# Ledger of designs, part 65: designed miniproteins, single chains

Each design is a single chain, and the fold is of that chain. pLDDT is the mean over its residues in the fold that is shown.

## One batch from the design tools (miniprotein)

Design m2245
Fold by ESMFold2-Fast:
Order: sequence, then structure tokens, then C-alpha cells
Structure m2245 (fold): chain A 87 residues (1-87)
Amino acid sequence: MPSPAEVLLERLEAALTRAGLPAEVRAAVLGIVRDSLAQSDDPEEVARLFAERARVLLATVPPEVARRVDLIASWLLAEAIDAARAA
């Protein structure tokens, strides 16, 4: 069975691809999420770590790309937090 972390990463990659983001931006965002997941089992802490690290990356991309990444990643992370709290 895939782990919740694996499911989140697959869904994030699919969502970023559908949004038409550049491959380098998709790879960077996925890397930040993977690193955050490796450091904590707490979904809220993962979201905090992602927000801190993604802020630097998103400052280097066009604002429209940054907004798409933030919306997609925030939505998926919020869904993961809600699922963990419901369990």
C-alpha cells in the first residue's frame, strides 16, 4: 500500500503538471515537500516547513507561477492535515 506521503507527492506532481508549471519549478516544489516529509511525521509541521522553504523559491519565480504553486500545495497540504486530524 502506498504511504500517505507517497499519495500526497503523486497528487501534487499531477496537479502541478496539469497547471502547466515549468519542469524545474515542479521538481523544486516536489523536493521541498519530500524534504519536509522526511523531517516530520506531523502534517502541520510539514506544512510549516514547506511554507518556510517554498517562500525562498517562490520569490525567484513570476508572481503568477508563485500563486499557482501556493494554491495547489496549500490545498493538498490542508487536505492531508484534515485527513490526519479525522483519523
Scores: mean pLDDT 75

Design m2246
Fold by ESMFold2-Fast:
Structure m2246 (fold): chain A 61 residues (1-61)
Amino acid sequence: MEELVKEAYELAKQAGKAYKEGKWDEFDRLVSEAARKALEAGLSPVEVVKIINDGIKEGEK
């Protein structure tokens, strides 16, 4: 798997943590950065949404 996909997933996990802590500005920034990296990795929009949602859910735990 491309390094950018792994970075996107880690940023999405950080976004989930920020959401859990009520840091919505940080959440928005991290989600945007994760989406950008996933798109740069060549993922389709559907794949980008999936990886971000999976990462956010993991980060909320």
Scores: mean pLDDT 81

Design m2247
Fold by ESMFold2-Fast:
Structure m2247 (fold): chain A 60 residues (1-60)
Amino acid sequence: GAEKLLEVEKARLMEEAGVTFGKLSKLPKKKRKLLMQRIETAESVEELQAIIQEIQELLE
């Protein structure tokens, strides 16, 4: 398929922030699914960064 710059940037930012599926599994299943859906539907890097920050705060 065609390269998606936003999709590549999402993967990179999540990895750099340490947001892994292993860490997400520590959250309640419902909350985890909602956060994953928000990541999937994020339309900008700025929106993604806000979601990642929220996840990091929840994992503290």
Scores: mean pLDDT 71

Design m2248
Fold by ESMFold2-Fast:
Structure m2248 (fold): chain A 91 residues (1-91)
Amino acid sequence: KPRMVRLSDELLELVSEVGATEKELTETELLALLGQWLVRKGAQSKDPSKPSLVYVGDTELGKLLGVDEIDVNDEDGIIEKLEEAGLIERL
């Protein structure tokens, strides 16, 4: 069964920029929306040798998470950081 999450109001507002309308969705759907949001913001790695380490320190997402970088290949790590920051609740 897919794992479900409930978004905070702050995270829903952020991903609504890429078409999210529901507070409850799968972890896979949330990760896809975050990927689209990062592309839309032009967020990318500062190190071409580490393209998965996307710089978010100048974005609202980085501010909400309290981090400067996200490894977009570490899907479980992203979900864990979002939960620890209070941005999602795992259902």
Scores: mean pLDDT 84

Design m2249
Fold by ESMFold2-Fast:
Structure m2249 (fold): chain A 68 residues (1-68)
Amino acid sequence: SEQQREALLEADKNLDKIMEEAKTLSDEDKRKLAEQFRALSRKAKELGMYDLAEKFEKAAEEILSLLE
């Protein structure tokens, strides 16, 4: 839907800020945030937004790389 596309584009606009804030999260919250980005990636794929889906998957991988 258009509303779902707008939500994904809003997340994309704020991605750099979200990634900086992610560095200050607990390991548990980092895992939860990574799961949320993977969910956004799946939704983007369903909407044919493949570049954005890859971007969100990479964001999830980057957040998980901050874990020990």
Scores: mean pLDDT 85

Design m2250
Fold by ESMFold2-Fast:
Structure m2250 (fold): chain A 98 residues (1-98)
Amino acid sequence: MEKLEEAAKAISEETGKDFEEILKELKKQVEEAAEEMKKMDKEELYKTFKEFLDKGVATEKNKKTLLAVLNAWLATAELAELEKVKKLVEEKLEEIKK
């Protein structure tokens, strides 16, 4: 199954919004995020992703949307991009444990 459809379904169930509308919006957000990421150098990419995580965790509703968009983007990302995200998550986990 396509990860974008799974993300849209999860958000639709959580928010009560129309599945087709959410799917269209998620696809647009993923494409826009991918284009922005391609324009960034390594350091800018890390900084942007960290800000995205910090902002998205602020509320439960935003957390669900953030996770869905992130999962959809990761499904289309190159292996190198996935490794960078993995390192950021591991660093954040270390901070939380301390």
Scores: mean pLDDT 60

Design m2251
Fold by ESMFold2-Fast:
Structure m2251 (fold): chain A 85 residues (1-85)
Amino acid sequence: SEERREEGLKEAERLYELLSKIVDEETAEKIREKILEMIDNGEVSDEKKEEVEKLVGEAVEKGKPSEDLAQEISAALGAALGLAK
């Protein structure tokens, strides 16, 4: 639905903003683009989900955010992936 797509776009943007605090713009944009592609196609395959989760996990390991920021990133990722379905 359009409502679910709109919320998915908001969560993808939030994730991008959170990631941009811990990684370079290029890495954050790459992750955002993959999520937007899933939202635009209306489908989240297990393979695409694993790829995005791996990229976000690598960003968190490199950026070493605070526990609060890591929780926000995890929540935004889960929300974006859940709304892309």
Scores: mean pLDDT 77

Design m2252
Fold by ESMFold2-Fast:
Structure m2252 (fold): chain A 115 residues (1-115)
Amino acid sequence: SLEELAYEGMKAFLEGDYETAAEHFRKVYELTGKVEDFVAYRFALSLAEGSSEHTGPLSLALVSEDKALRYFAEGLIALAEGDLEKAREYFEKVLEYDPDSVLAKAALKVIEERE
């Protein structure tokens, strides 16, 4: 299911398994077509490869006037840095503007289960 793909992707991302995270986020994006899901996919790819080639979408999201997209990008960065409290705050903000964000819901579930 879409929720299972999102959950497994975010779980892998939190654990630093960026290759597996990128594979799952790619599948989520293929099903949703959402810009935030594309941002997650490309960011996970950049982390897996150790390359800035795929960071363009994340950089654009960080300066976006779309608050959900900007908070989502900030949440991904916090999650990659291991700042779970800041990540939780940002993903909660994403859901205030986009309550149907599958990856934000998955991130909050993974963060809660690790505590």
Scores: mean pLDDT 88

Design m2253
Fold by ESMFold2-Fast:
Structure m2253 (fold): chain A 80 residues (1-80)
Amino acid sequence: SIVEETKEYMEIQLENLKIYVENNPKEKDDILEKAKETFELIRKQLDELVKRKNLSEEEKEELNKVLEKAEKEALEIIEK
């Protein structure tokens, strides 16, 4: 499912982010800015996907929750 694919993609991105932050602790501000830009792009891509595949409001809401959780976890990784 699109939800499962998005969740898997987010999990991979969060692991990559954790490694990058651990190796580049002085670049936190730049990493934070890039992460925010990346999540904005992902949201736009998912909005286009929702329109293209005529996904239900329920599926759209579930996708948005996956993104919100991933963004929150990403910010926690960068701040810690």
Scores: mean pLDDT 81

Design m2254
Fold by ESMFold2-Fast:
Structure m2254 (fold): chain A 63 residues (1-63)
Amino acid sequence: SSRLDNLERDISDIRGEIEDLRRRLDEARRRGDSVTVDYLERRIDSLEDLLNRYEDELNRLRS
């Protein structure tokens, strides 16, 4: 279904964004940029929460 296809795409996009942010987080940690570290950690946490919600919805639609 279009909803299932959209969720799979959104999940893939969110996973990619989390991976990119984790790479940026490692770079910020190496620089000792605490402000950027705090920002990126919060952003990653928010996206992981969103990912979990979308994965739960996807699992319900597949059941």
Scores: mean pLDDT 89

Design m2255
Fold by ESMFold2-Fast:
Structure m2255 (fold): chain A 75 residues (1-75)
Amino acid sequence: KIKELVEQAEKYLKEKNYRNAIIYLGMASSLIEDEEVRQQVDALLQKASTALKEGNEDEAKKLLQEAIKLIKEAA
């Protein structure tokens, strides 16, 4: 269920486990029925993954928090 996946992602984000946070948010995104919101969330998750590869942890965290907000609004 979307709520349980988001709650787990928030726990990983708090632990600075960004890899697992992205995985769980990706699973939550796949359950969103609104195609436009799903595409916006997926774009944020891709940007967060790129930011992590570039060593920009603060930007990745911000992008993941935006993704969480969108998923919660859509659920």
Scores: mean pLDDT 85

Design m2256
Fold by ESMFold2-Fast:
Structure m2256 (fold): chain A 106 residues (1-106)
Amino acid sequence: MEEEELEKIYKELGRIGFIERFRLLADQMDAEVLLKEGKITPEEYEELLKQAELDHRRRVAERVKEILGVSLPDEEIENMSIYEILIKAAEKAGLTEVAERLRKEV
């Protein structure tokens, strides 16, 4: 049984999701500081948040493609959270147990 390989994949995908979510939070906090300091407008702040979310989602999708060999359409990536991208890619790769374990982390 390939349980050790599934565990490694689960750990790697979970680590990717955790790190990118943390980085997204850091980018969001940086944008809040810029807004608070009057360096950007509220409209520019909203654009920065939206761009940061898209950039991190695309980064996760690229990493998942490298690990699982599964590509997600850009339209789906733009409408999904970081963890939803990981879960959907795991499901498309036939890794149902990995997808279920990741779902418990959201």
Scores: mean pLDDT 83

Design m2257
Fold by ESMFold2-Fast:
Structure m2257 (fold): chain A 118 residues (1-118)
Amino acid sequence: MDELEKQIKELEEKIKNSSGTELARAYLERGNLYFKLGKYDQAIEDYEKAAKVAEENGDYFLAARAYLNLGQVYFLKFDFENAKKYFEKAIELARKSDAPQEEKDVIIANANTILNFI
């Protein structure tokens, strides 16, 4: 088993035993590992779960991060309609969050850079 697959199995156990914001973080982290492995469909599923759990728990910044990653995956799949939808959602939730302005600006800038090409 390579190191990424080992980390995914550790996150599977964390997901089984987590709730709320910690569960959302675990889904986001596993989605990132699937993305690194080129497993885009699995990354999408985990990012969608991360965004939903984060929003349900009022963690709008974590939800914004998940939606930014969803937009990036759809962009790489040439699904520009879904990419646009999720980038716009990431900007909305980043602005709504209580995160430091500098951290919000990073999400907004990254989303707008890609949105200007689609």
Scores: mean pLDDT 90

Design m2258
Fold by ESMFold2-Fast:
Order: C-alpha cells, then structure tokens, then sequence
Structure m2258 (fold): chain A 77 residues (1-77)
C-alpha cells in the first residue's frame, strides 16, 4: 500500500511540474496549477486510494496542459 501511494504521489508531482511549465508560458494556466497542487496535497494527506484518484485526475490535467503549452509555443513562433 505504501508503494502504491508513493507511485501515485510521484505521478501527481510530475503533473505539478507540467502545470508549472505551462503557467510560465501562459499565466492563464495558474488556476490549473493551483488545482493540481491541491489535488496532490489531498492525495498526500489521504490513503492510497485517495492518492490514486488524485493522481489519475492530475495525470489527465497534466496531459491537457502539456498539449496546451505546445500549442501556445507554436502560436508564439
């Protein structure tokens, strides 16, 4: 169970990094960065199941933010 929680929290940390990079390119993503950070904290304070649910939501948000950042960079180039 501890390994499952560690893996889930690592996924959430990766999503925080993706959201941080997106927010640097476009401040409109700061709200999504805040949401990803809050979900990570809830997973950290909760059990392994809570951490997995938070990680799944954060992984989906991170994927959307990564694509949005790529599109924003292409629009500026």
Amino acid sequence: DEKIKEEALRISEEAVEIATEAAKVDPRYEGMLTAVKQARELGEKGDAGTAQVAAKANQAMGEKLRKAREAALKAKG
Scores: mean pLDDT 79

Design m2259
Fold by ESMFold2-Fast:
Structure m2259 (fold): chain A 71 residues (1-71)
Amino acid sequence: SREKQLEAEVLTALALMEYAIAKKSDDPEFIKEVLERLKETLEQAEKMGFTDSAKLLRDAIEELEKRLEEL
């Protein structure tokens, strides 16, 4: 399951990189796409018990949802 752990960590890192771009974006379609990927990555992190990754992903989702409401 180590390979699946590394895969989940890589996906989390990629999703958080997209989040870093999206939180400065004024494009609601792009923000929605990044939110979808963050939510999918969160589901995987939660299933694997990756509590730290899940916390970061939930915080990112909350910030992007707030950003989307402000547009």
Scores: mean pLDDT 83

Design m2260
Fold by ESMFold2-Fast:
Structure m2260 (fold): chain A 76 residues (1-76)
Amino acid sequence: MWTRLNTPGEIVLSDDLEVTTTNGSADGVTVTASGTSDPSRRRAEWEMTTSTGQRVRGTAVEGDGRVSQEGEVTSE
């Protein structure tokens, strides 16, 4: 089941599956985002972490000029 993190932060995938991330903060919570891409597989993996210990991670796959993205939320 996907749960969307309602916290500032942005992950953008380019046409070449380059991952760009934006760090943000709201209500004293800091969000840090990171990602890696594998252009040979047309796949990218990304992760966002909060200062409160929440983690969101996901994958994006390109096929036929379309990008599919999924994420899941975990807490510690």
Scores: mean pLDDT 52

Design m2261
Fold by ESMFold2-Fast:
Structure m2261 (fold): chain A 84 residues (1-84)
Amino acid sequence: SMEKIKELEKRFDALVARGRALAATLPDPAVRQRYLLELGILEGLRLIAIGVGKIIKDDEFVIEQLEKIIKEVEALIAEIEALL
């Protein structure tokens, strides 16, 4: 459903914002930059998933891709927290 997609997009945006804020506190500039780039890649994948979903009109595909990408953001946040 479009409502579920909007909910997942809001959750994704909040998680990416949290990930960026945490990454910004990392003392090593190279490690910090790597995590920021990995978060940027996931933002790109979100845009691709939404764009493709609009073309093929498959909400279930978009939901599955967004849930997968959200799990990857959560995993990156856990990695960053382990370094702090």
Scores: mean pLDDT 89

Design m2262
Fold by ESMFold2-Fast:
Structure m2262 (fold): chain A 100 residues (1-100)
Amino acid sequence: SLDDLKERFIKGLEKKIEELEKSSDHPIVKETVKLLRELIEKLKKAKTKEEMIKLLQESSEKLNELYERAVEEKLPREDITQIGLVIGELKLTIEEIKKL
């Protein structure tokens, strides 16, 4: 169900936030964590597939801007990779929601 997918995805994001906070205190990583926490709160309030897809798309766009800044500012490869993986997870989740 949509609610089961939402709960699973939120738990995955919470784990990713914990991993990011333990790995780096860089301002771009902190901004990434803040964005993901805001996404979780918005997802908890979302009631429709359309609302969830829109939130994930908007967050993916903002995360991509942070990813590009991380590359330009030459963050450690590990930090850049973690941000990229989060973007990929959001995009895959959009496709899962579309199939429900």
Scores: mean pLDDT 89

Design m2263
Fold by ESMFold2-Fast:
Structure m2263 (fold): chain A 82 residues (1-82)
Amino acid sequence: SAADTKMKQQLAGLMESLFGKKLDGEKLTKEEIKEALKELADYYSSITGASKEEVLKGILESAKAEGAKELAEAAEEVLKEL
């Protein structure tokens, strides 16, 4: 969906900005999205004091609100792996 494309591009941009990791936001696989979400949850947890679960739940709710189904599914799977 357009929402998934937009959020994947935003995720790729964050990964490059925060970690120097260059990802193709248009071609992100589910596993690449899950790995990126784990790294972002670790990072935001460390700087905000929120738990990784709280950060991931925030991402999940945002993805659901935007209609980004692929990103929402990836976030749900990462939450189950915690």
Scores: mean pLDDT 84

Design m2264
Fold by ESMFold2-Fast:
Structure m2264 (fold): chain A 69 residues (1-69)
Amino acid sequence: SLMDELLERVRNKDYHDVFDLLKEISRKYSEVPGLGKLLLELLEAIGKQDWEKAIEIAEEIRRKIEEYE
């Protein structure tokens, strides 16, 4: 799944591929309330190389998507 790929990329600190996955998640799940804010917070955490926070935010994104599936 896209979320499993995102979590794997974040855990591996592979930020080059993360941005493409975030764009795809944003497009596919655009109807999920608050998702856009979490995606921006994830981008900021990755940009600061705060990988612990990035993992926490990615897990929160997964939870919100599961609430709407």
Scores: mean pLDDT 78

Design m2265
Fold by ESMFold2-Fast:
Structure m2265 (fold): chain A 91 residues (1-91)
Amino acid sequence: EPPKNQTLHIAVHPEMLEEVKKLVEETLKELGVEAPIYTGPGEDLGGSPMTEEDRERLKELVPKEIKEAIEKGVLKSIALGNSEIMKELLK
């Protein structure tokens, strides 16, 4: 459904999905950009919870990835979730 060549894929732990979604929405709003955000089901079983350090790194990396995608002119949509599941859904 989202455009495959212009979708920024962000792999996130299922427990962080809502936090990352809010971070993405806030970053897009700050940059004055409108892009649809697609969320896939994460894997609810078997992952270790993210540490506080992982959360801080994610908060740093997500805005950077979004800015780089905008600068390249390739950002039409964003997909969040487990990267393997998102790849399968976007085939």
Scores: mean pLDDT 64

Design m2266
Fold by ESMFold2-Fast:
Structure m2266 (fold): chain A 73 residues (1-73)
Amino acid sequence: TKTITVYIPGAVTSEDFQRVTDIVQSLIPDAVVRRNDFIPSLFDITVPEDTDVDKLLAELQKDFPDVRVVSVK
């Protein structure tokens, strides 16, 4: 598995968190999405090692055009 950290400016509500989770899990059903406790617009997405990060980012960009990848670990 790998963890993709994304920053989504202004995505600070519980509704935003649910939307991110729904988008990610629509592509990768077993993915785990966690919100940062101190920076609510920062999300850690745990996915299989072979997951196409660019494809996931493109899907998130449909709802969150300013989404950015911070790190992949």
Scores: mean pLDDT 85

Design m2267
Fold by ESMFold2-Fast:
Structure m2267 (fold): chain A 66 residues (1-66)
Amino acid sequence: MEELEKIKKSVDEAIKRILENPKGLTPEQAREVAEALRLIIVGVEVAIRNSFDPKLGEEIEKELEK
């Protein structure tokens, strides 16, 4: 779950940045949010798999080290 906590923190920071500028996102902010969303999707999929296959946790570690 440590990897999911890092993803959650990244998303929380992205959301905070959006809320600080409600007019809209700059292209750079939009890219950061898109990357955070991609990590959430991957994290959720791996978390579901890891609930049934503990060895999948090792794959999360390898992916995050990239």
Scores: mean pLDDT 66

Design m2268
Fold by ESMFold2-Fast:
Structure m2268 (fold): chain A 92 residues (1-92)
Amino acid sequence: MSQALLDQARARFKAQIASKEQLPKEELLEQIEKNTEAALETLDWLHSRSTLQDDIAAAKEQLKKLKEEGIKAVEEGDLITAEIISFTLGVM
């Protein structure tokens, strides 16, 4: 991941937190699911076309881990962590 993309994501996230009301639990779960599906579709397309088979497989496993961590954060009531994970999945 490039440093410029990380800096842009952080700036957007800070702006969103500063101006945004907390999303309800149900909406956070829907966003995590939707963002994970979109990212996996992109990785599946790349996986079928790329010579970087092992790297893309590792990226897919990382996405699955982030989804599980996001769902767990929602279940535990850590909605800030859940929102961070949802945002991270959405910029992949």
Scores: mean pLDDT 73

Design m2269
Fold by ESMFold2-Fast:
Structure m2269 (fold): chain A 118 residues (1-118)
Amino acid sequence: SLPEIVLPEDITFEQQQKLADAATEAARASGLPEAAITGLVMIIASKKPVDEALKFAERLKKEGMTLREALQRVAQEVLGIPPLPEDATVDEIIERVEKVDPAFARYLRAVAELAQRA
């Protein structure tokens, strides 16, 4: 299971519903497991404004990302980590995140494990 995410106290019920709906739509469009995409949307919302999490879900829905590409996008947008080469593995992306934010890296590893288990 995913580690617990604490959302900001000022996030409204309507905003939480929009995040959940956007994650479901993005998962359906990308072919990635809903639990993994929900995890990525929620970790963004815990660190960035709700609009940034919604933009991530919209990009996933429109572009159809692989798990590797989705993790790279989250690392770039949330932590400002420069994109790794296109041949970089999921593990290499997570290792790069771990050097910046070990707790965030543990969360992304759990998301990757959920996606691989489905």
Scores: mean pLDDT 82

Design m2270
Fold by ESMFold2-Fast:
Structure m2270 (fold): chain A 80 residues (1-80)
Amino acid sequence: MNPLLLALAKRIVDIIVEKTGKPPSAELQALLRALVLASPADARAQAEAVLAYIEKHYPEATEEVRELVEETLKRLEEAE
């Protein structure tokens, strides 16, 4: 389990709760689990899948999540 991807998933949960007052949907929880379990090679594709779901279902969180995803993927690339 990659600690940067785990931190990303946790922060996305916090953003969704802050913006909606509710926990993430079961579908988003499944996507976040896939992200946390992703290999470094799959991390970008899984993060993009999470972002696409958020753009469709949580538009109020989209900008903040996009910035967080971009920062996390940059750190992951720099660490390898």
Scores: mean pLDDT 82

Design m2271
Fold by ESMFold2-Fast:
Structure m2271 (fold): chain A 86 residues (1-86)
Amino acid sequence: MTEEQIKKIREIEEEAKERVEKDPENRELTQREIVRGIREAIKILKGLPEDASEEEIEEALRELMRENGHSDAEIDRLLAELRAVE
């Protein structure tokens, strides 16, 4: 993973937070955009195909988060949140 790719993810997260604070009435749409951004970032970081399955994206996210010292409980919670936003 490159620092530039990690920076991109951070910027997506920051923009998402800003949008939630600015427009809380549209939280469903905002959450869908956040989830979309996370999926795209994971595909870029792990070199997954554009049409990667949800399982492939989830597996890549698990691996990435474990590499960064996150617990399985934190990973499972995030994946549950991503699945809830469709």
Scores: mean pLDDT 70

Design m2272
Fold by ESMFold2-Fast:
Formats: C-alpha cells, sequence, structure tokens
Structure m2272 (fold): chain A 100 residues (1-100)
C-alpha cells in the first residue's frame, strides 16, 4: 500500500542517517540502537510507530546539528541534517493525512 511504502521510505532514511552518524562519530551503537527501535516500531500501533519515528528523527537531528556546529565545513554532516529535515517533513505530512 502507499502508506506502507511511505513508512518504509522513512524507516530506510532513518537507518541510513544512523549509519552515517555512526561512521562520523565512530560509534556503531548509534546504528545498532536505530535497528532495535525500528524493529520495536513493527509491534506498535500506527500512531505509536509515527511517534517513535519522530522521536528517533529528533534524536539524530540533534546529533547532526551538533556536528555541523562543531565543523560547519563538514559536507557529510550538512547532508545528514538536510536529510533528517526532509524526514521530519514526510512524518508531519503523513500524520496530517492520517488525521483526516
Amino acid sequence: SELEERLEEIEKGLAWAALELARLLNDPSIAEEMQKRLKEATTLSLEEQLELLREENRRLYAMAKELVAQDPDNKQARLLLAVLEQIERKLEELERELRE
């Protein structure tokens, strides 16, 4: 379904962002924790799943924003920040549509 495809796209985006942050920070636990959270999301209601995905996006965004603040010339950190902003917009759009 379109809803399942949109959720899968968001989840893949978060998984990618967590892997990139794990590489930049040399902390594999960031990617491992994301995998655990995404697996947990599959056991939740749709509303709870969206809340979990938003919380995870916010957490990664804070880490990416800190990296950009420490090194504004880091193109990879800036790309991460932009991708996470796009994921937040996609989550907001999906939540809005589901409330209709």
Scores: mean pLDDT 87

Design m2273
Fold by ESMFold2-Fast:
Parts: structure tokens; C-alpha cells; sequence
Structure m2273 (fold): chain A 68 residues (1-68)
């Protein structure tokens, strides 16, 4: 299902952020957004920004925020 795909890519996104892999983080975020309804887009991006900041990846957080 689309929800299962959003969850799969959210997990991969968190792993990429943890590893400091900006390119993969943005790739997986865009994949998660492609399976999510548009009404959830901002909350998904905000959650990803928060996750990046919690993991000490401020530059990745800034790049994610640019997708708003």
C-alpha cells in the first residue's frame, strides 16, 4: 500500500540522516512524499526537519526545509 511505502521510505530517510548522507536523505524524503497525500506533505517535511536536527544534522535539516 502507499502507507507501507511512506513508512518504508521514512525508515530509510532516518538511516540516511543518521549516516550524514544528504543525497540519500533527500531521495528517500521525495520518495515518501510521492506516496503520501498532498495534505500530509508539510507535516512529513516538518517531521524530517525535526529528525535531522535531533540527530545533529543541521545542514541536512536546512536542505529538507527548502522543499517546503
Amino acid sequence: SNLDKVQEYAIKLREAIYNGDEEKALEYLKKALSYAPESSRESIIDGAVETARELGREEIAKKIEELK
Scores: mean pLDDT 89

Design m2274
Fold by ESMFold2-Fast:
Structure m2274 (fold): chain A 72 residues (1-72)
Amino acid sequence: MEFPKTEEEQLKKLKELLSKSSSSLEDIRNGLATDEATLEFLAYTKGFDKDGDGTISIGEFLEVLEKLEKGE
């Protein structure tokens, strides 16, 4: 499985996955949806390993999800 190349496609696909799952954008923002599959998807789409400490920068990705939720 390969993720879409464009950010719009990646975000669209993520939104579809979240819509079908029990996890919502709000749940992820609050740290309630921490399934490995979801976190791996999020890390891949944004490359959260950029900080180099091996930790997923979930805060930055949550801001992207928040923009989607607002419909920007």
Scores: mean pLDDT 54

Design m2275
Fold by ESMFold2-Fast:
Structure m2275 (fold): chain A 109 residues (1-109)
Amino acid sequence: MDEEIAESELRALSRLHREEGLSLEQIVAWALSPDPAVRTEFLLRLYRAGLSEEALRRIALRMGLEVRVEDGEWVFRPLSEEELEELRKRFSEAEEAEARRNAELALAE
């Protein structure tokens, strides 16, 4: 993952927890909700907490949602099971590569 996007996500999550009083359990429940409407509301809260548009789009994809701007409004659509499976394969490979790099940095001490 891009470091800038990861940092933007962490800042937005910290703001939701600290300023809106959302528990980590609630944040996880919303992010992993099977209801696309709940995931959409969570993404809108992250955006209001200061997420960049680029970070919002990437987080939405990880949550199985496509984000578009149509006539100045945010539109969210659920991805199909086939689109989700392809996306999971691509993110799984990228996440493994990042975890390996982080492990190498930790072992360099």
Scores: mean pLDDT 65

Design m2276
Fold by ESMFold2-Fast:
Structure m2276 (fold): chain A 90 residues (1-90)
Amino acid sequence: MEEEFGRLMRELEETPNPSVEQVKDKLTGIIRLYVKLLERETGLRIPQEELDEILKEAEEKASKVKTKEEAMEVLSWALSKVGDLYDRLR
């Protein structure tokens, strides 16, 4: 799981001109893996509606991405949102 997370992040970072489709696929994959990792570490499940909202907004932001740097910024935002939700549940 952690290796898959790192691989997807590296693929996104190493792709100089990612297509919108590539960015969306990698972002949603990374976000879902991060949620599963936090669920296993904390024993707490994120509400599906909250996750769906984060994924939807991430896909919307990904549609506007022009560079790998912008893609990484969207990812950072999404992972921060997930982390904040889990911190509030503790």
Scores: mean pLDDT 77

Design m2277
Fold by ESMFold2-Fast:
Structure m2277 (fold): chain A 81 residues (1-81)
Amino acid sequence: MSEEELFEEIAETLREFAADPSLSEAARTLYGILAQEIRDGRLSLEELARALEAMAADPSLPERARQAIREHAERVRRALE
């Protein structure tokens, strides 16, 4: 998978969380901002990995959301190797 494909896949996942009514308004707003920053090219892979790792560690998120974000964080970390 190319870095561009990885960024688009992660941005799509974050956009889906931003539209998820089961999440808090604050969480949806944050994920929407991150998805937009990815699309605008404002994040490096290292910055994206750190942001995803922080979100995956958030205990207020459902386990399913944390699992998906954790898997994306691991994929970004592999792209940095």
Scores: mean pLDDT 77

Design m2278
Fold by ESMFold2-Fast:
Structure m2278 (fold): chain A 113 residues (1-113)
Amino acid sequence: SKMEEVFRLLDQAIQAAQQGDLDSALENAVKAIELAKQLTLSDEQKKEIISKVEELLRLIGQQNFLFSREQLEKLIYILEFAISLGQQIPDLERTVRRFRSDLQGVRGLAFET
């Protein structure tokens, strides 16, 4: 089913992050989200997606990554989707605000416009 594929892709993203492969982790997570957007999600499925995104973020946060513009844009996209599924998730909202600030900052990134 499409939902089994969503969870498979998120699990692959987590495995890639555990191996330090940030690009594969983000690509698999984005693919999972694009598929999940096509589905009507139960509360249980929403909670599992949020849990897997939080685990992915935890693993990424344990490594000293210098994020590219594309990587930051994918991270923001992934986190904003997870926030859209939950009630209030202040930790993810703070992380999105930080990544948006990094994306707009002088830290090797140009203006979005």
Scores: mean pLDDT 76

